# Ledger of designs, part 80: designed miniproteins, single chains, continued (3)

Each design is a single chain, and the fold is of that chain. pLDDT is the mean over its residues in the fold that is shown.

## One batch from the design tools (miniprotein)

Design m10763
Fold by ESMFold2-Fast:
Structure m10763 (fold): chain A 95 residues (1-95)
Amino acid sequence: MVPKEGDKVKGGSVTLTEVSDGVYSLKGEAFTEKGIKLTLEGPGYYNPSSNEVTGTAVATSPEGVERLLVGTLKMLDDTTAEVTEGVLVSPESLR
């Protein structure tokens, strides 16, 4: 069953691949507050002043349903970050 709009991400971890200066490809996993596992893939932008990446990712549920995730990640090292904040966006919220 698909999370409804405004469902928050409780946590997660992503691997970062730099594709250009300050622009990253994100790939990883996150969990909703309901405990639903999401597979994440999308672009992120690094802010050196906060050591954070702000990104938009396609979040895929175990049932194969895709939603947009908008969130903030904290860099743990050069290639990994943890999801500190995230919200799943419904199709109605994208229009």
Scores: mean pLDDT 75

Design m10764
Fold by ESMFold2-Fast:
Structure m10764 (fold): chain A 59 residues (1-59)
Amino acid sequence: MTPSAISERIRRLAEELDLPQSTVSRMYRRLLEAGLLSEEEFIRMTPAEFEEAVRRLRE
């Protein structure tokens, strides 16, 4: 998988969620570190699914 696909997904999620790209990137890295998300899943997930994953990370 190319790094550009992840960067594009971060950009789109940041725009959709009205968050800085740095915030979305940081949350993505935390989800990967926790084993809650794969790179392939991240590219395919909706903004709503991403918000749910981040919520689970904070619980």
Scores: mean pLDDT 77

Design m10765
Fold by ESMFold2-Fast:
Structure m10765 (fold): chain A 92 residues (1-92)
Amino acid sequence: SEEERKKLAEEMREKLERDYALVVQAIQASTSLSAEEKEKALAELQKKYEEAMAAIQKMKDAKTDEEFEKAFEEFLKKVKEMGEIAAKALGL
């Protein structure tokens, strides 16, 4: 239902916001990265975070299950890209 889709999207938004904050803190606290490397990693991460948040908004605005599924796939792709940026920056 539309109500269930909006609830799920909001739950994913809250989790994304918390996970993003933790990754930002980890990058900022890194002793292996220069200030310039931190700035680059954080800028890349922020772009993907904004794209993931836009996908969550599309999920919330979805009027059909098909629209929701497409937005959810976009969200998962952006979360994966954020994870790759974090892993590369943190040497994981």
Scores: mean pLDDT 89

Design m10766
Fold by ESMFold2-Fast:
Structure m10766 (fold): chain A 81 residues (1-81)
Amino acid sequence: GGSAAGKAAYAMGGGPWSNPERGADHAFTGGGGTREQALRAARVAYELKKPGVDTGHEAAVRGGAATPEQARKGAELASRG
C-alpha cells in the first residue's frame, strides 16, 4: 500500500532529482499532504532507488518526511480517487 505515493512521486518526476516538484504535486494532492512533504518523500525515494519494492514505506521511514502510516493512508486514498 504505502509504496504507491512514493512510487508515483518518483515516476512523475522522471526521478525526483530531474523534476521532483511534478512528482510531489501529484503524489500528495490526492492525499491532502503538502508539496514540501511530497518533495522530501520523493527525494528520499530517489536516494533509496528501490525498483519493484515498497519505495514509499522505506522513503517515509528513512527520511522522516512522512510516517509509514501517513504513506500507507496516502497510497490508499490515491488508489480510491
Scores: mean pLDDT 47

Design m10767
Fold by ESMFold2-Fast:
Structure m10767 (fold): chain A 100 residues (1-100)
Amino acid sequence: MLEIPEEQISAVIPKEVAEELLRRLQELGEKYKLSPELLKNIAGAGLFILGVAVTGTDADVERLLAEFREALRKKGVPEEVIEEIVRVFRELARRAREAR
């Protein structure tokens, strides 16, 4: 079981931003009927990207978003859904960076 340690991720991400990410992903999961397994994988990727946004550069975030898009396309996720998720990640990455 590939568990990303929540403690390592939450150490760099503001709690409010992490909670808003999970809430927005839950709303998208309900809207687009995403499986619970896929939604959990997306949440893990989002938290990782937010951590990199706080500690890294905009170029690092864009690289991870490009890799995330390709991973979801390979899983058969529609492009419209991918772009909505990436939009949420970009907004929250900006907020996480500004909070530090």
Scores: mean pLDDT 78

Design m10768
Fold by ESMFold2-Fast:
Structure m10768 (fold): chain A 88 residues (1-88)
Amino acid sequence: MEEKKREEATKKARELADKLREAVLAGDIEKAKELAYELGKAAAEGGREGVLILTATQIELVGLELDGVLSLEEHKAIVKALNEGYKA
């Protein structure tokens, strides 16, 4: 039962990471912040695999800032939402 819940949380985290990337590329930072919070929550429920998805997402956000897709302030806001979701 618990393993199945982790698997479902991990799947949700991957889907949310894809949606987060889409929102960032569309310039919808408010939606990206909401998706980051939900991703953080799903990653916390996903155990080790959830942490790996969270880490990969943080690395991707750094790449998007370096490429000029995100400003430093937008990147900080999204990472803050991600961490707040993970702690919830």
Scores: mean pLDDT 86

Design m10769
Fold by ESMFold2-Fast:
Structure m10769 (fold): chain A 78 residues (1-78)
Amino acid sequence: EDFDRLIESAEEQIEKARAAKDPFERDVWLALAEINIAIAEKYKDKLTPEQIERVEGLKAEVDALNAEIAPEVKAYDA
C-alpha cells in the first residue's frame, strides 16, 4: 500500500525539523513525523524488512531531536 509514501513523508518531516530554527516549528514537524512512524509501526507486519529498518532509524532520529527540544520547551514554559 502507501507505506513507502508514509515513510518518505516522515523522512521529509524529520529533515524539516532539523532545518527549523524555531523550537515550535521543529516540534510541529517532529509531531507529524511521529504520527507517520506510529502508523507504520502499527502495520509493521505488512512492511518489508527494509521498510522496518527505515522506520526504526527514523524513530531513533525523532527521539534524539525530541531530547534536544525538551530543555528548550521547558525554558519557554517558565
Scores: mean pLDDT 75

Design m10770
Fold by ESMFold2-Fast:
Structure m10770 (fold): chain A 87 residues (1-87)
Amino acid sequence: MSPEEIVERIRALVEPLARRLDVEEAMEALLETILRELKAGKSLEEIMAAVTRLLEELARRRGIPEEVRDQLGMALAWALQTVLAEL
């Protein structure tokens, strides 16, 4: 599976939640980070560390509530683990 295919599968799993929470733009920025880290050959732990760091930065800069940040972060972690476990 290509890095692009992995990201599209993650988007499909997380998009319904991101749309409901009105954070689709934040989701896209996080997916771009996942794509870059996957192309760089980073581990799941390294990808998750980068995602967590960017999500915290976006939440601070855009005033995303902590509950929404945590829901998006958990959904991305679950989706990434789920998709990579099928490899």
Scores: mean pLDDT 86

Design m10771
Fold by ESMFold2-Fast:
Structure m10771 (fold): chain A 79 residues (1-79)
Amino acid sequence: SAEVEEALAEGEREFAEIEALYKEAKTPMELTKVDFRFISLLSEIYIRGKQLYKKTGDESALKALEKKADEFAARFKKL
């Protein structure tokens, strides 16, 4: 759906900023700021997925967003 595609595209843009901030981080405080941005990214995707499911009953849309959240978590661990 358009809503899923938009959420995935927004997530990729946010993750790109997180990756850039991580690469530039030199202090524990800067790394903590990256962690909080990442937590916000995951939270927004999970919340959006469940809200969309509640509204539409579209289980495939929910699973797509949850799978993308898991992929972002795996990608973040590789940074």
Scores: mean pLDDT 87

Design m10772
Fold by ESMFold2-Fast:
Structure m10772 (fold): chain A 107 residues (1-107)
Amino acid sequence: SHMEKEKELREELLNAAKEFIDTARQVVEDLKAGKITREEAVRRLRDSLAKIQELLEKMDEAGASPELREFAQRILELGSRIMDAVEKGDLEAVEKAIQELEKLVKE
């Protein structure tokens, strides 16, 4: 049904967002430990965020609700803020944005 497809898309989005959060946390730890460069950190976040962008495109094609698409857009906006903060080396801003994203995806 249309409702079942909406639930599946929402579940895929939440899973992708949680994977992005895990990637962002790992990136913060690796940066603090000097294990990766800022450029590598941004690359990993961009690759992870691309999965959420692909889901938003699938949502548009499947006729997902405006509410679900808006939710996906909010996740993408927070993910972009995390990437921007990493690029600037502002790890405090990264941690704050991760907490905002975690709060948004908790149900």
Scores: mean pLDDT 87

Design m10773
Fold by ESMFold2-Fast:
Structure m10773 (fold): chain A 79 residues (1-79)
Amino acid sequence: MPARYTETVEIEAESEKELDRKAQEAIANTARRYGGRLRNLSVDAESLGGKKYKVTVTAVADTEEDAREAARDAAEELK
């Protein structure tokens, strides 16, 4: 069965629209880097107030190692 890994990071963004743009870019870059090793990559965000957001990155891959690396790489690109 495919493996699933979730990484959470707290970031600051000027707007929800800027956060969405950063999330889409991180997803695209990570998907390109991992290719067929990555089955799915998703990002979910929750406002913590002001310009702070709790961003949860979820990766699904054939191995736990690939899922963990992909989720962490995407979270790092959001910084």
Scores: mean pLDDT 83

Design m10774
Fold by ESMFold2-Fast:
Structure m10774 (fold): chain A 88 residues (1-88)
Amino acid sequence: SVAEEALRLVREMKELAERLKEEVKKTKDVEEAKKLVEEAMARLRELAERIAELMPELSPEVQEEVERRLREVEEILREVGEHIRKLE
């Protein structure tokens, strides 16, 4: 279903963001960290664009769940940004 696809995509985004956070924490090189972010952000943008295409087809309840999970992804990415700022 469209709902199952949207929820799968947002789950993939969260898994990617969490993986990025762990990889960035392991590096001591700010340039390596920036490269990891660039590569992950390209994929996250593709996933976000696909979710945006599906949003109008979702029920209000599923839209709210997807939006809630997207906010969780944004929070993880905020933590990644904070960590990189501390490396500089």
Scores: mean pLDDT 88

Design m10775
Fold by ESMFold2-Fast:
Structure m10775 (fold): chain A 80 residues (1-80)
Amino acid sequence: MPTEEQVREAADRVRELLKKATSNEEFKEGLEKFIREHPELREAVMAIATEIYRLSKDPTKLSDEEIDEAVERARERLLK
């Protein structure tokens, strides 16, 4: 199971990728590259991505508050 530190690191990186992405496809490519480079964070990143895509099919349209909600839901699932 991922640690609190791993969930925080995954969340920080997902937020950074969303800020840099101009499209949903660019965001997906960024996530896939990050998971390949950091396979230990795969579970945390996938959980966060799942909650983000539950809120919107285009996550670049999400507010910071909606992203924080998705991260918190993923964190609750991973740390129980």
Scores: mean pLDDT 82

Design m10776
Fold by ESMFold2-Fast:
Formats: C-alpha cells, structure tokens, sequence
Structure m10776 (fold): chain A 80 residues (1-80)
C-alpha cells in the first residue's frame, strides 16, 4: 500500500535526520544541524522534498558521511 509505505519512509527520514542533527550539534556544527532539523520537519509534510534536500546536503559532506546518507536514501526509495 503506497500510502503506508510513504508514511513509513517519512518517519524513517524524519528520525534519521533528527539523529544526524543531534550528532552535528554535539560536534559543534550548528549550520549542518539546522539543515538536518529542517529536513526532519519537511519529511512528514513532503517526503520527496525531504529526500531531495538530504541528497543535496550529502554533496557538501565528507565521502563516508555522503555514502551513508546515499545508502539510507536508496533503501527508503526501495521501500516506496
């Protein structure tokens, strides 16, 4: 059921983005943390826009962090 899958994807992206925001705040990267919190808030309203925002943010991050985010996004896309 597409609606259920979209809701699960939205919850997953929102939870993941909040986790990354909290980690970034602990590391002193307040700008990246703010972007993650914006993505988390967006995910429950528009999961496609949230995924796109996370993909764009990943391009600005180190290779290991970018790869992790891309793997998570690809998993969420397969769920939908």
Amino acid sequence: EKEVNDFIAALFIATFARHLAEKAEQEGDLETAKKYREIANLALQDVDAAIKAMEELAKTLPEEERKLIEDVINTVKRLR
Scores: mean pLDDT 80

Design m10777
Fold by ESMFold2-Fast:
Structure m10777 (fold): chain A 77 residues (1-77)
Amino acid sequence: MERLAEEAFRAVNGVPGLRALSAEVEVRDGVVTVRVKVQPLRPGVPPMELVAEARTGEEAVERLTETARRVAEALFG
């Protein structure tokens, strides 16, 4: 669990324009939920939470990373 949270934190923090603040992983009924709180490096944008769900931790981290990239692209062009 902690390893997946660390992987998610590092993956999101590796996206230009985003700073990861915290990462959390929950597993329930065969679903892995990964949550990362991020601070966009754009003035006036508040912290936000990115969430991804999958049946495996690897897939959840991949989906979260894709979401983070899309958010950065939307905020920074």
Scores: mean pLDDT 83

Design m10778
Fold by ESMFold2-Fast:
Structure m10778 (fold): chain A 68 residues (1-68)
Amino acid sequence: SEYEKILKEMDELIERARAAGLDSTAEQLEKGKEILKKMYDEGKITVEQMKVFVELTRRRLEAELAAA
């Protein structure tokens, strides 16, 4: 499902952050994933809105990784 694909993308971002030694960033991303799961379960967020969030998160992480 698209929902599971989005969560997998979040897991990949968490792994990338940890591999780079950005443990604080990885922990924040883990919390963000749990918030997204809760909001989806409560019907407060659409899959399309989750995709936007993950894309912005990816861009921020990539900028942070490029600076390291």
Scores: mean pLDDT 86

Design m10779
Fold by ESMFold2-Fast:
Structure m10779 (fold): chain A 70 residues (1-70)
Amino acid sequence: MPLARLRPEELTPLERAILRYLAQKGGKPVTVEELAKAVGVSPEEAQAAIDRLEARGVVKRTEKGYELAL
């Protein structure tokens, strides 16, 4: 995938990995630490990616963690 220009509607590889993991959980909420471990990044990097996904309404925050917004 060429690294040229990303739009707000386009996902980074990290954001795509997070969304795939959340989809595999079948709507169960997931913590930032679990996501970071699952995709192989720091919790801080996972949090930054989740914040971007939440801002776009793709992921929502719940009392138990984060899940896909359906």
Scores: mean pLDDT 75

Design m10780
Fold by ESMFold2-Fast:
Structure m10780 (fold): chain A 90 residues (1-90)
Amino acid sequence: MEEALEAIRRAEEVARETRELARRIYEQHSDDEAVRGAYTKAETTVESGLGVADRARKLAEIDPEEAKRAAETATKVLESTREEVLRVAA
């Protein structure tokens, strides 16, 4: 249970940080096509990731192992998206 909740919190944290980073970069460079693309992808990925985290939190009491796997998978996708946003900002 605790490991599942920690994984869920990590996914929520990475999602929020990824959205904030992408929005900040977009607001500074909104005329850059690569930045606009990365921002759109990040918004969609963050929304999906937060949805997975919400569902995982509800499932953690009945299936903590599956909840943990779902949250860890969402975190990996979000970290990949965050790296893409950082690469575009460089």
Scores: mean pLDDT 83

Design m10781
Fold by ESMFold2-Fast:
Structure m10781 (fold): chain A 82 residues (1-82)
Amino acid sequence: ASPADIARAAQAAAETALKLIEKGNVEEGMKILRDTMLNYGKRTGKVEEYKKLADEAMKDKNKGIEAARQVLEDARTEAERL
């Protein structure tokens, strides 16, 4: 997949995770968020950065929400570079 396709996929997954957390489906949203962060880090070469963010996000729901917003913004910015 192109870098743009990877960014769009991460954006969509982060949006899904955030919406689930906002609607009270916290466990499912946090699971999707963790998997999204780890996959995005691997595909962008920022493995350690996103692994650390994922570890912190899983400790607290509020940190998870902030991490989801960060992934969403990072992926959106990258997708718009086309």
Scores: mean pLDDT 79

Design m10782
Fold by ESMFold2-Fast:
Structure m10782 (fold): chain A 59 residues (1-59)
Amino acid sequence: GLSATTLLSALEKVFGQYAVNGLKQTPSLGSAAGSAAVVLEVMGGDHSAENAKELEKAL
């Protein structure tokens, strides 16, 4: 899975500091990939799939 540090850096570049602040409050689920999936589902969804692709490019 993605490391939390790598994910936070990518999110900061694509969505700015507000996305990083949101993830900071998410408890460690033992999987950074799980947290990433939830964030992408909420923020990206099917309607905003392009945002998910931009995040992947930032990684």
Scores: mean pLDDT 52

Design m10783
Fold by ESMFold2-Fast:
Structure m10783 (fold): chain A 61 residues (1-61)
Amino acid sequence: MSPLERFLVEVGRIYAEHRDDPERFLAEVERAADRYGIPEEEKQRILTTMRTHLAERARRA
């Protein structure tokens, strides 16, 4: 399993733990990306996508 695949599995677990705390969720995702050696460019792309998704969800709530 690639580092990216391991990271994505971990993101799912973090989401289940912190679904009601988006700031904590994003901080834990960033920490996991660093732990699994995700390149900075890809890390920022993923985090930006997640921030956009969370903002859209908050707007709909």
Scores: mean pLDDT 78

Design m10784
Fold by ESMFold2-Fast:
Structure m10784 (fold): chain A 77 residues (1-77)
Amino acid sequence: ESVKLVTEPIKELQKMIEEYKKTGKIDVEKAKKTMEEAEKVLELAESRGAPQEVVEEGRKTLEELKEALEEYLKKQE
């Protein structure tokens, strides 16, 4: 249950990172929304006793997307 709650948002984050690596483009609005949702579900899963490894993996993926979004926005300046 807790693992499932985290896995789907993380998968969405991973897809956005992969798209950025392949195309150099990010849907900024979708990325921001997905990151916000992922943060909320990671907090919820952690509070419900999700395995630390799963939560840490999710936070690392979230950080990777944040970095990708920042790089993308810098290139758009």
Scores: mean pLDDT 77

Design m10785
Fold by ESMFold2-Fast:
Structure m10785 (fold): chain A 64 residues (1-64)
Amino acid sequence: SLGEELLREAVREAAREMAERMPEFQARYDAAKTDQEKLQIAVEQFAFLAHAIAEALERRRREA
């Protein structure tokens, strides 16, 4: 369906943005001393990815 195609493309776009930021997140994760610090980094990664997907979907729906 068109919705599935838009979602697939939005996820691909968000994945590319995440890949560009991944070295920064990895460096922070490797430097983290506690499980709480590592969890906070994981939460930030999730928030970044969720936002990137939402923004990509909104753009693609407006252009569809």
Scores: mean pLDDT 84

Design m10786
Fold by ESMFold2-Fast:
Structure m10786 (fold): chain A 93 residues (1-93)
Amino acid sequence: MSSRLAARVSALLLIMAGVGPMTVAEAARFLDVSPATASRILNELEKEGLVEVRRDASGRRLYSVAGEHEPLDLGPVDLSRGREVAELEEKLL
């Protein structure tokens, strides 16, 4: 229903991935919406599993991209891939 909102949400997720966790106020500024609207969008993303919510030491709600713990993520020096190839070779022999 909201292709424009979906595009902005995708951009917000990319900014979160690059910059790190952000507050509702920061998300509201980026999306150019009220803090109440940004809070609802972030809550929808949390329900869909696209963002995680944590509270900092000050009780401030912080939102970050979910799934960043995925072991298939492309990182520098994938030594686990060398092990997987070795295990597959041993299983195929």
Scores: mean pLDDT 65

Design m10787
Fold by ESMFold2-Fast:
Structure m10787 (fold): chain A 89 residues (1-89)
Amino acid sequence: SAREEQIERWTELLRKAREEADELGLTHLSPALRAAIQLLAKVTGKSPQEVLEELKKITRNEGEMTSAAISFLVKMTKEPEIPAAMLLG
């Protein structure tokens, strides 16, 4: 139950971050990438645009950006359930 509650909490946070990213005009990116960028911006104190530009410098395509963003988010938050929450949101 504790793990399920943690997944539900992260699913809701990711859904909200996705909505916030849509309002910022990042609609050209996948929903998963938009949510990950917005959450990374919150945990790093950077703007979503700064996070996107940093990811672009170290990746070649949107798939690599999505994987890198999720990996950095897990590393920064210490939350291993984030990938599971991304699949449910």
Scores: mean pLDDT 75

Design m10788
Fold by ESMFold2-Fast:
Structure m10788 (fold): chain A 55 residues (1-55)
Amino acid sequence: AEKTIIEKYGEPLSLKITEGEGGTAGVIAVFEGKLVLALMDAKTGEILSEKVLPT
């Protein structure tokens, strides 16, 4: 999970991973100019959905 986010977006200033419903994991990654919200498959580590919000 963490590795996938770092490979795609770079190293975040802060990273929070929370187990979600149905075998998913919610990821909140904070960067200097943006916030990345992602849902990942907890078994495979694949990104299922993502949103990038400017801060």
Scores: mean pLDDT 75

Design m10789
Fold by ESMFold2-Fast:
Structure m10789 (fold): chain A 65 residues (1-65)
Amino acid sequence: SAEAEKAAEEAERAAALAAASGDVDNGQRMTEYARKAAEAAKRGDAEEARKYAELAIQWANEGGA
């Protein structure tokens, strides 16, 4: 769905920012969550897609990315 795709896009953006900051471990984890969100979106599981996208964004914002 569009909402799940938007959430996944935001998660990917957060992961890219963390990677650019030199925090490879944090960026890798956020990228993993973003990838899981995108995969869930592909199979139509909007709930799982949003869950993983939000985890990536929260990690970036509060995890110290």
Scores: mean pLDDT 70

Design m10790
Fold by ESMFold2-Fast:
Structure m10790 (fold): chain A 63 residues (1-63)
Amino acid sequence: MSTMGRIVENGDYSGIIASIEEDEDGKRYALIDTGLENDIKVPLEELNGKEIGDEVSVKIIEP
């Protein structure tokens, strides 16, 4: 199950951008590996110039 999150300055988790993928609606998103069982899905527009391998802080908005 994909957990939805946002990239924020003071998030609950720190993680690495693992991949950039596209959903069935054609929307692109990033998967953030925080060491949790499942990667956190964030909209691509929230990367703000970050790329795969960069560290980001994230907040979960949908479990």
Scores: mean pLDDT 76

Design m10791
Fold by ESMFold2-Fast:
Structure m10791 (fold): chain A 58 residues (1-58)
Amino acid sequence: MVKKLLIVRRSADVEEAVKEAIEELEKKGYEVLSYSVLALPLADGTYTVLIGAEVREK
């Protein structure tokens, strides 16, 4: 069964935040089929990182 998940992270490093989110999903037993990323800059120099992922249970 394919599920659509939205993951929200706050990070100064968008690529690291995405990598950590994908690794956490894989560790939880999901296969990540596709993902999209939107990074919104914040006043403190960090980003709100929105990760939309399509996943399947392994």
Scores: mean pLDDT 82

Design m10792
Fold by ESMFold2-Fast:
Structure m10792 (fold): chain A 85 residues (1-85)
Amino acid sequence: SPLDEILRQALEFAAAQLEAVRDQLSPEQQALLDQMRALIAAGDLAAALEVYLQLMGLIMKENPELAKQIMAAVQAKVKELVAEA
């Protein structure tokens, strides 16, 4: 569906943003990022979203400025994708 395609692109964008800052992530956060990417590749977007939210919660606790930057970028991308739909 068009909504599933928007979710897929938003999650792929979020994963790319997180990969760009991988060296700033803890080993636990890196493992969740790898799990998120594997779920996106498998097409399990609901599970990928759940892992994304868990990962962002952990980043918010340890590096709230990084979490805010990633969330702001993802929110802007979602807004762009919805406007183009």
Scores: mean pLDDT 89

Design m10793
Fold by ESMFold2-Fast:
Structure m10793 (fold): chain A 111 residues (1-111)
Amino acid sequence: MEVERAAREAALESLRQARAAAGRPDAEEVASTTLTSPSGKAVAVVVGAARLDAAGYPTEGILALGAGVGHLAGEEEARAEARAIAEALTERLRAAVGAEAVGPILEREVE
């Protein structure tokens, strides 16, 4: 789905900003959650990153969260719904996992 790809690209950019702010540029993506707006016209993606050991396992919990929204051009209501989902999910996940940094919710429009 092109909208989902746009949301993921936005979430990864948000995660890069969160990792830089936390002083954790070496943290790698270990988890992602994708939620579609009720209308199906927008997608929210939240990605979590942790440091990995030499065997590829997290050395500690999720350190940084990134969030992105992808939406079709003109679908402003769906965009707002997906953004609200991303905001609620990032806040809940930050509290649950004790993430050091949360990136800005970034949005990408698809034609």
Scores: mean pLDDT 80

Design m10794
Fold by ESMFold2-Fast:
Structure m10794 (fold): chain A 102 residues (1-102)
Amino acid sequence: SKEETLKELKELSEKLSKAENPEEVLEVIQELRLKFIAPYEKNNKELPQYVSNGILSLLETGLKSKKVYVRNAAAQLLSYLVKTYPKEFLVPSLELLSKFLK
């Protein structure tokens, strides 16, 4: 359900914020990819707006992290999503990166 998806994305965002090492960050990114990206990508379907918005919020949290490995993982996934789903991610990503690139 939409409510369940939004709850899981919020929980992944919180887990990313609490990650203490690169392995924990990769676990969050992998879970995100398997649950919320791969099902649409495998079927050549567009991401629903509530899913893309939830992912963007999670990635913004990652890019704001004090930990370089968290920011790096978020930036790598964002780059992938801009290439795979440019309609959903290109413009929001440019705005977000401009804000965080000094």
Scores: mean pLDDT 83

Design m10795
Fold by ESMFold2-Fast:
Structure m10795 (fold): chain A 86 residues (1-86)
Amino acid sequence: EEELINELVETYRKLFETREEASRLAEIDPEKAEQVRKEGDELRKKFNELDKKSTVEATNRIVAEALRYVSRSVDEMQAAALAAKA
């Protein structure tokens, strides 16, 4: 996943740069700004595809771990309360 994360970061950086460039060119060269915006749209699609492939798996793992920690904490507190009551 290291290479996928690097691809995501690089694509996101290019997407941000494209957005900034289009904004700057809008006042100077509207035709070039439109071209840059179209390039940004393609980069956005690529980013979304990569993000969904990597993020769904990574997010599911993170969410599963978070839920596991919450469940363990609740069970631990309940067990401690019952032990103290006994």
Scores: mean pLDDT 68

Design m10796
Fold by ESMFold2-Fast:
Structure m10796 (fold): chain A 87 residues (1-87)
Amino acid sequence: MVELEDTESVKKAYEEGYELGKKLGEELDIEAVRELEEKLKKEAEKAKENGDEKKLNEVLAFAAGLQKGIEEKLKEQNREEEMAKLV
């Protein structure tokens, strides 16, 4: 059977990344985003070298969540700017 524990860890990592991404997108903290991406890249590489598939999947899920959170906040900012011009 498929390992359910792995699925839950991956989901949690994605959700944590998504929430952080929204906060960083709201703050427009480009340096914080760059530092976090570099850290995640190093963690993913180390997990891959160690054969730690669970950690690798968690890091990749967190990174995916982070990216989506930032994108969603940037979309909200564009919509806010358009609405402000109409009001």
Scores: mean pLDDT 72

Design m10797
Fold by ESMFold2-Fast:
Structure m10797 (fold): chain A 68 residues (1-68)
Amino acid sequence: KEEAEKLIKEAEDYRKHYDTMVANAEALAAQASPSLAAGFRRIADDLRTEGDKKVAELEKKAQEILEK
């Protein structure tokens, strides 16, 4: 149970971390020239995808521990 709680906390920390990085990339896009803005929006999309995968991986591991 302790291991599952640790993984859930890590998943929450990763959500917050990636949400912050996405928000920062979007803020930079809003302030940048059109060419740079496109780059920052692409980074934001990549960060969302990466964050979702990392969170899902940690949640799956936590669930596997809780099911046993």
Scores: mean pLDDT 81

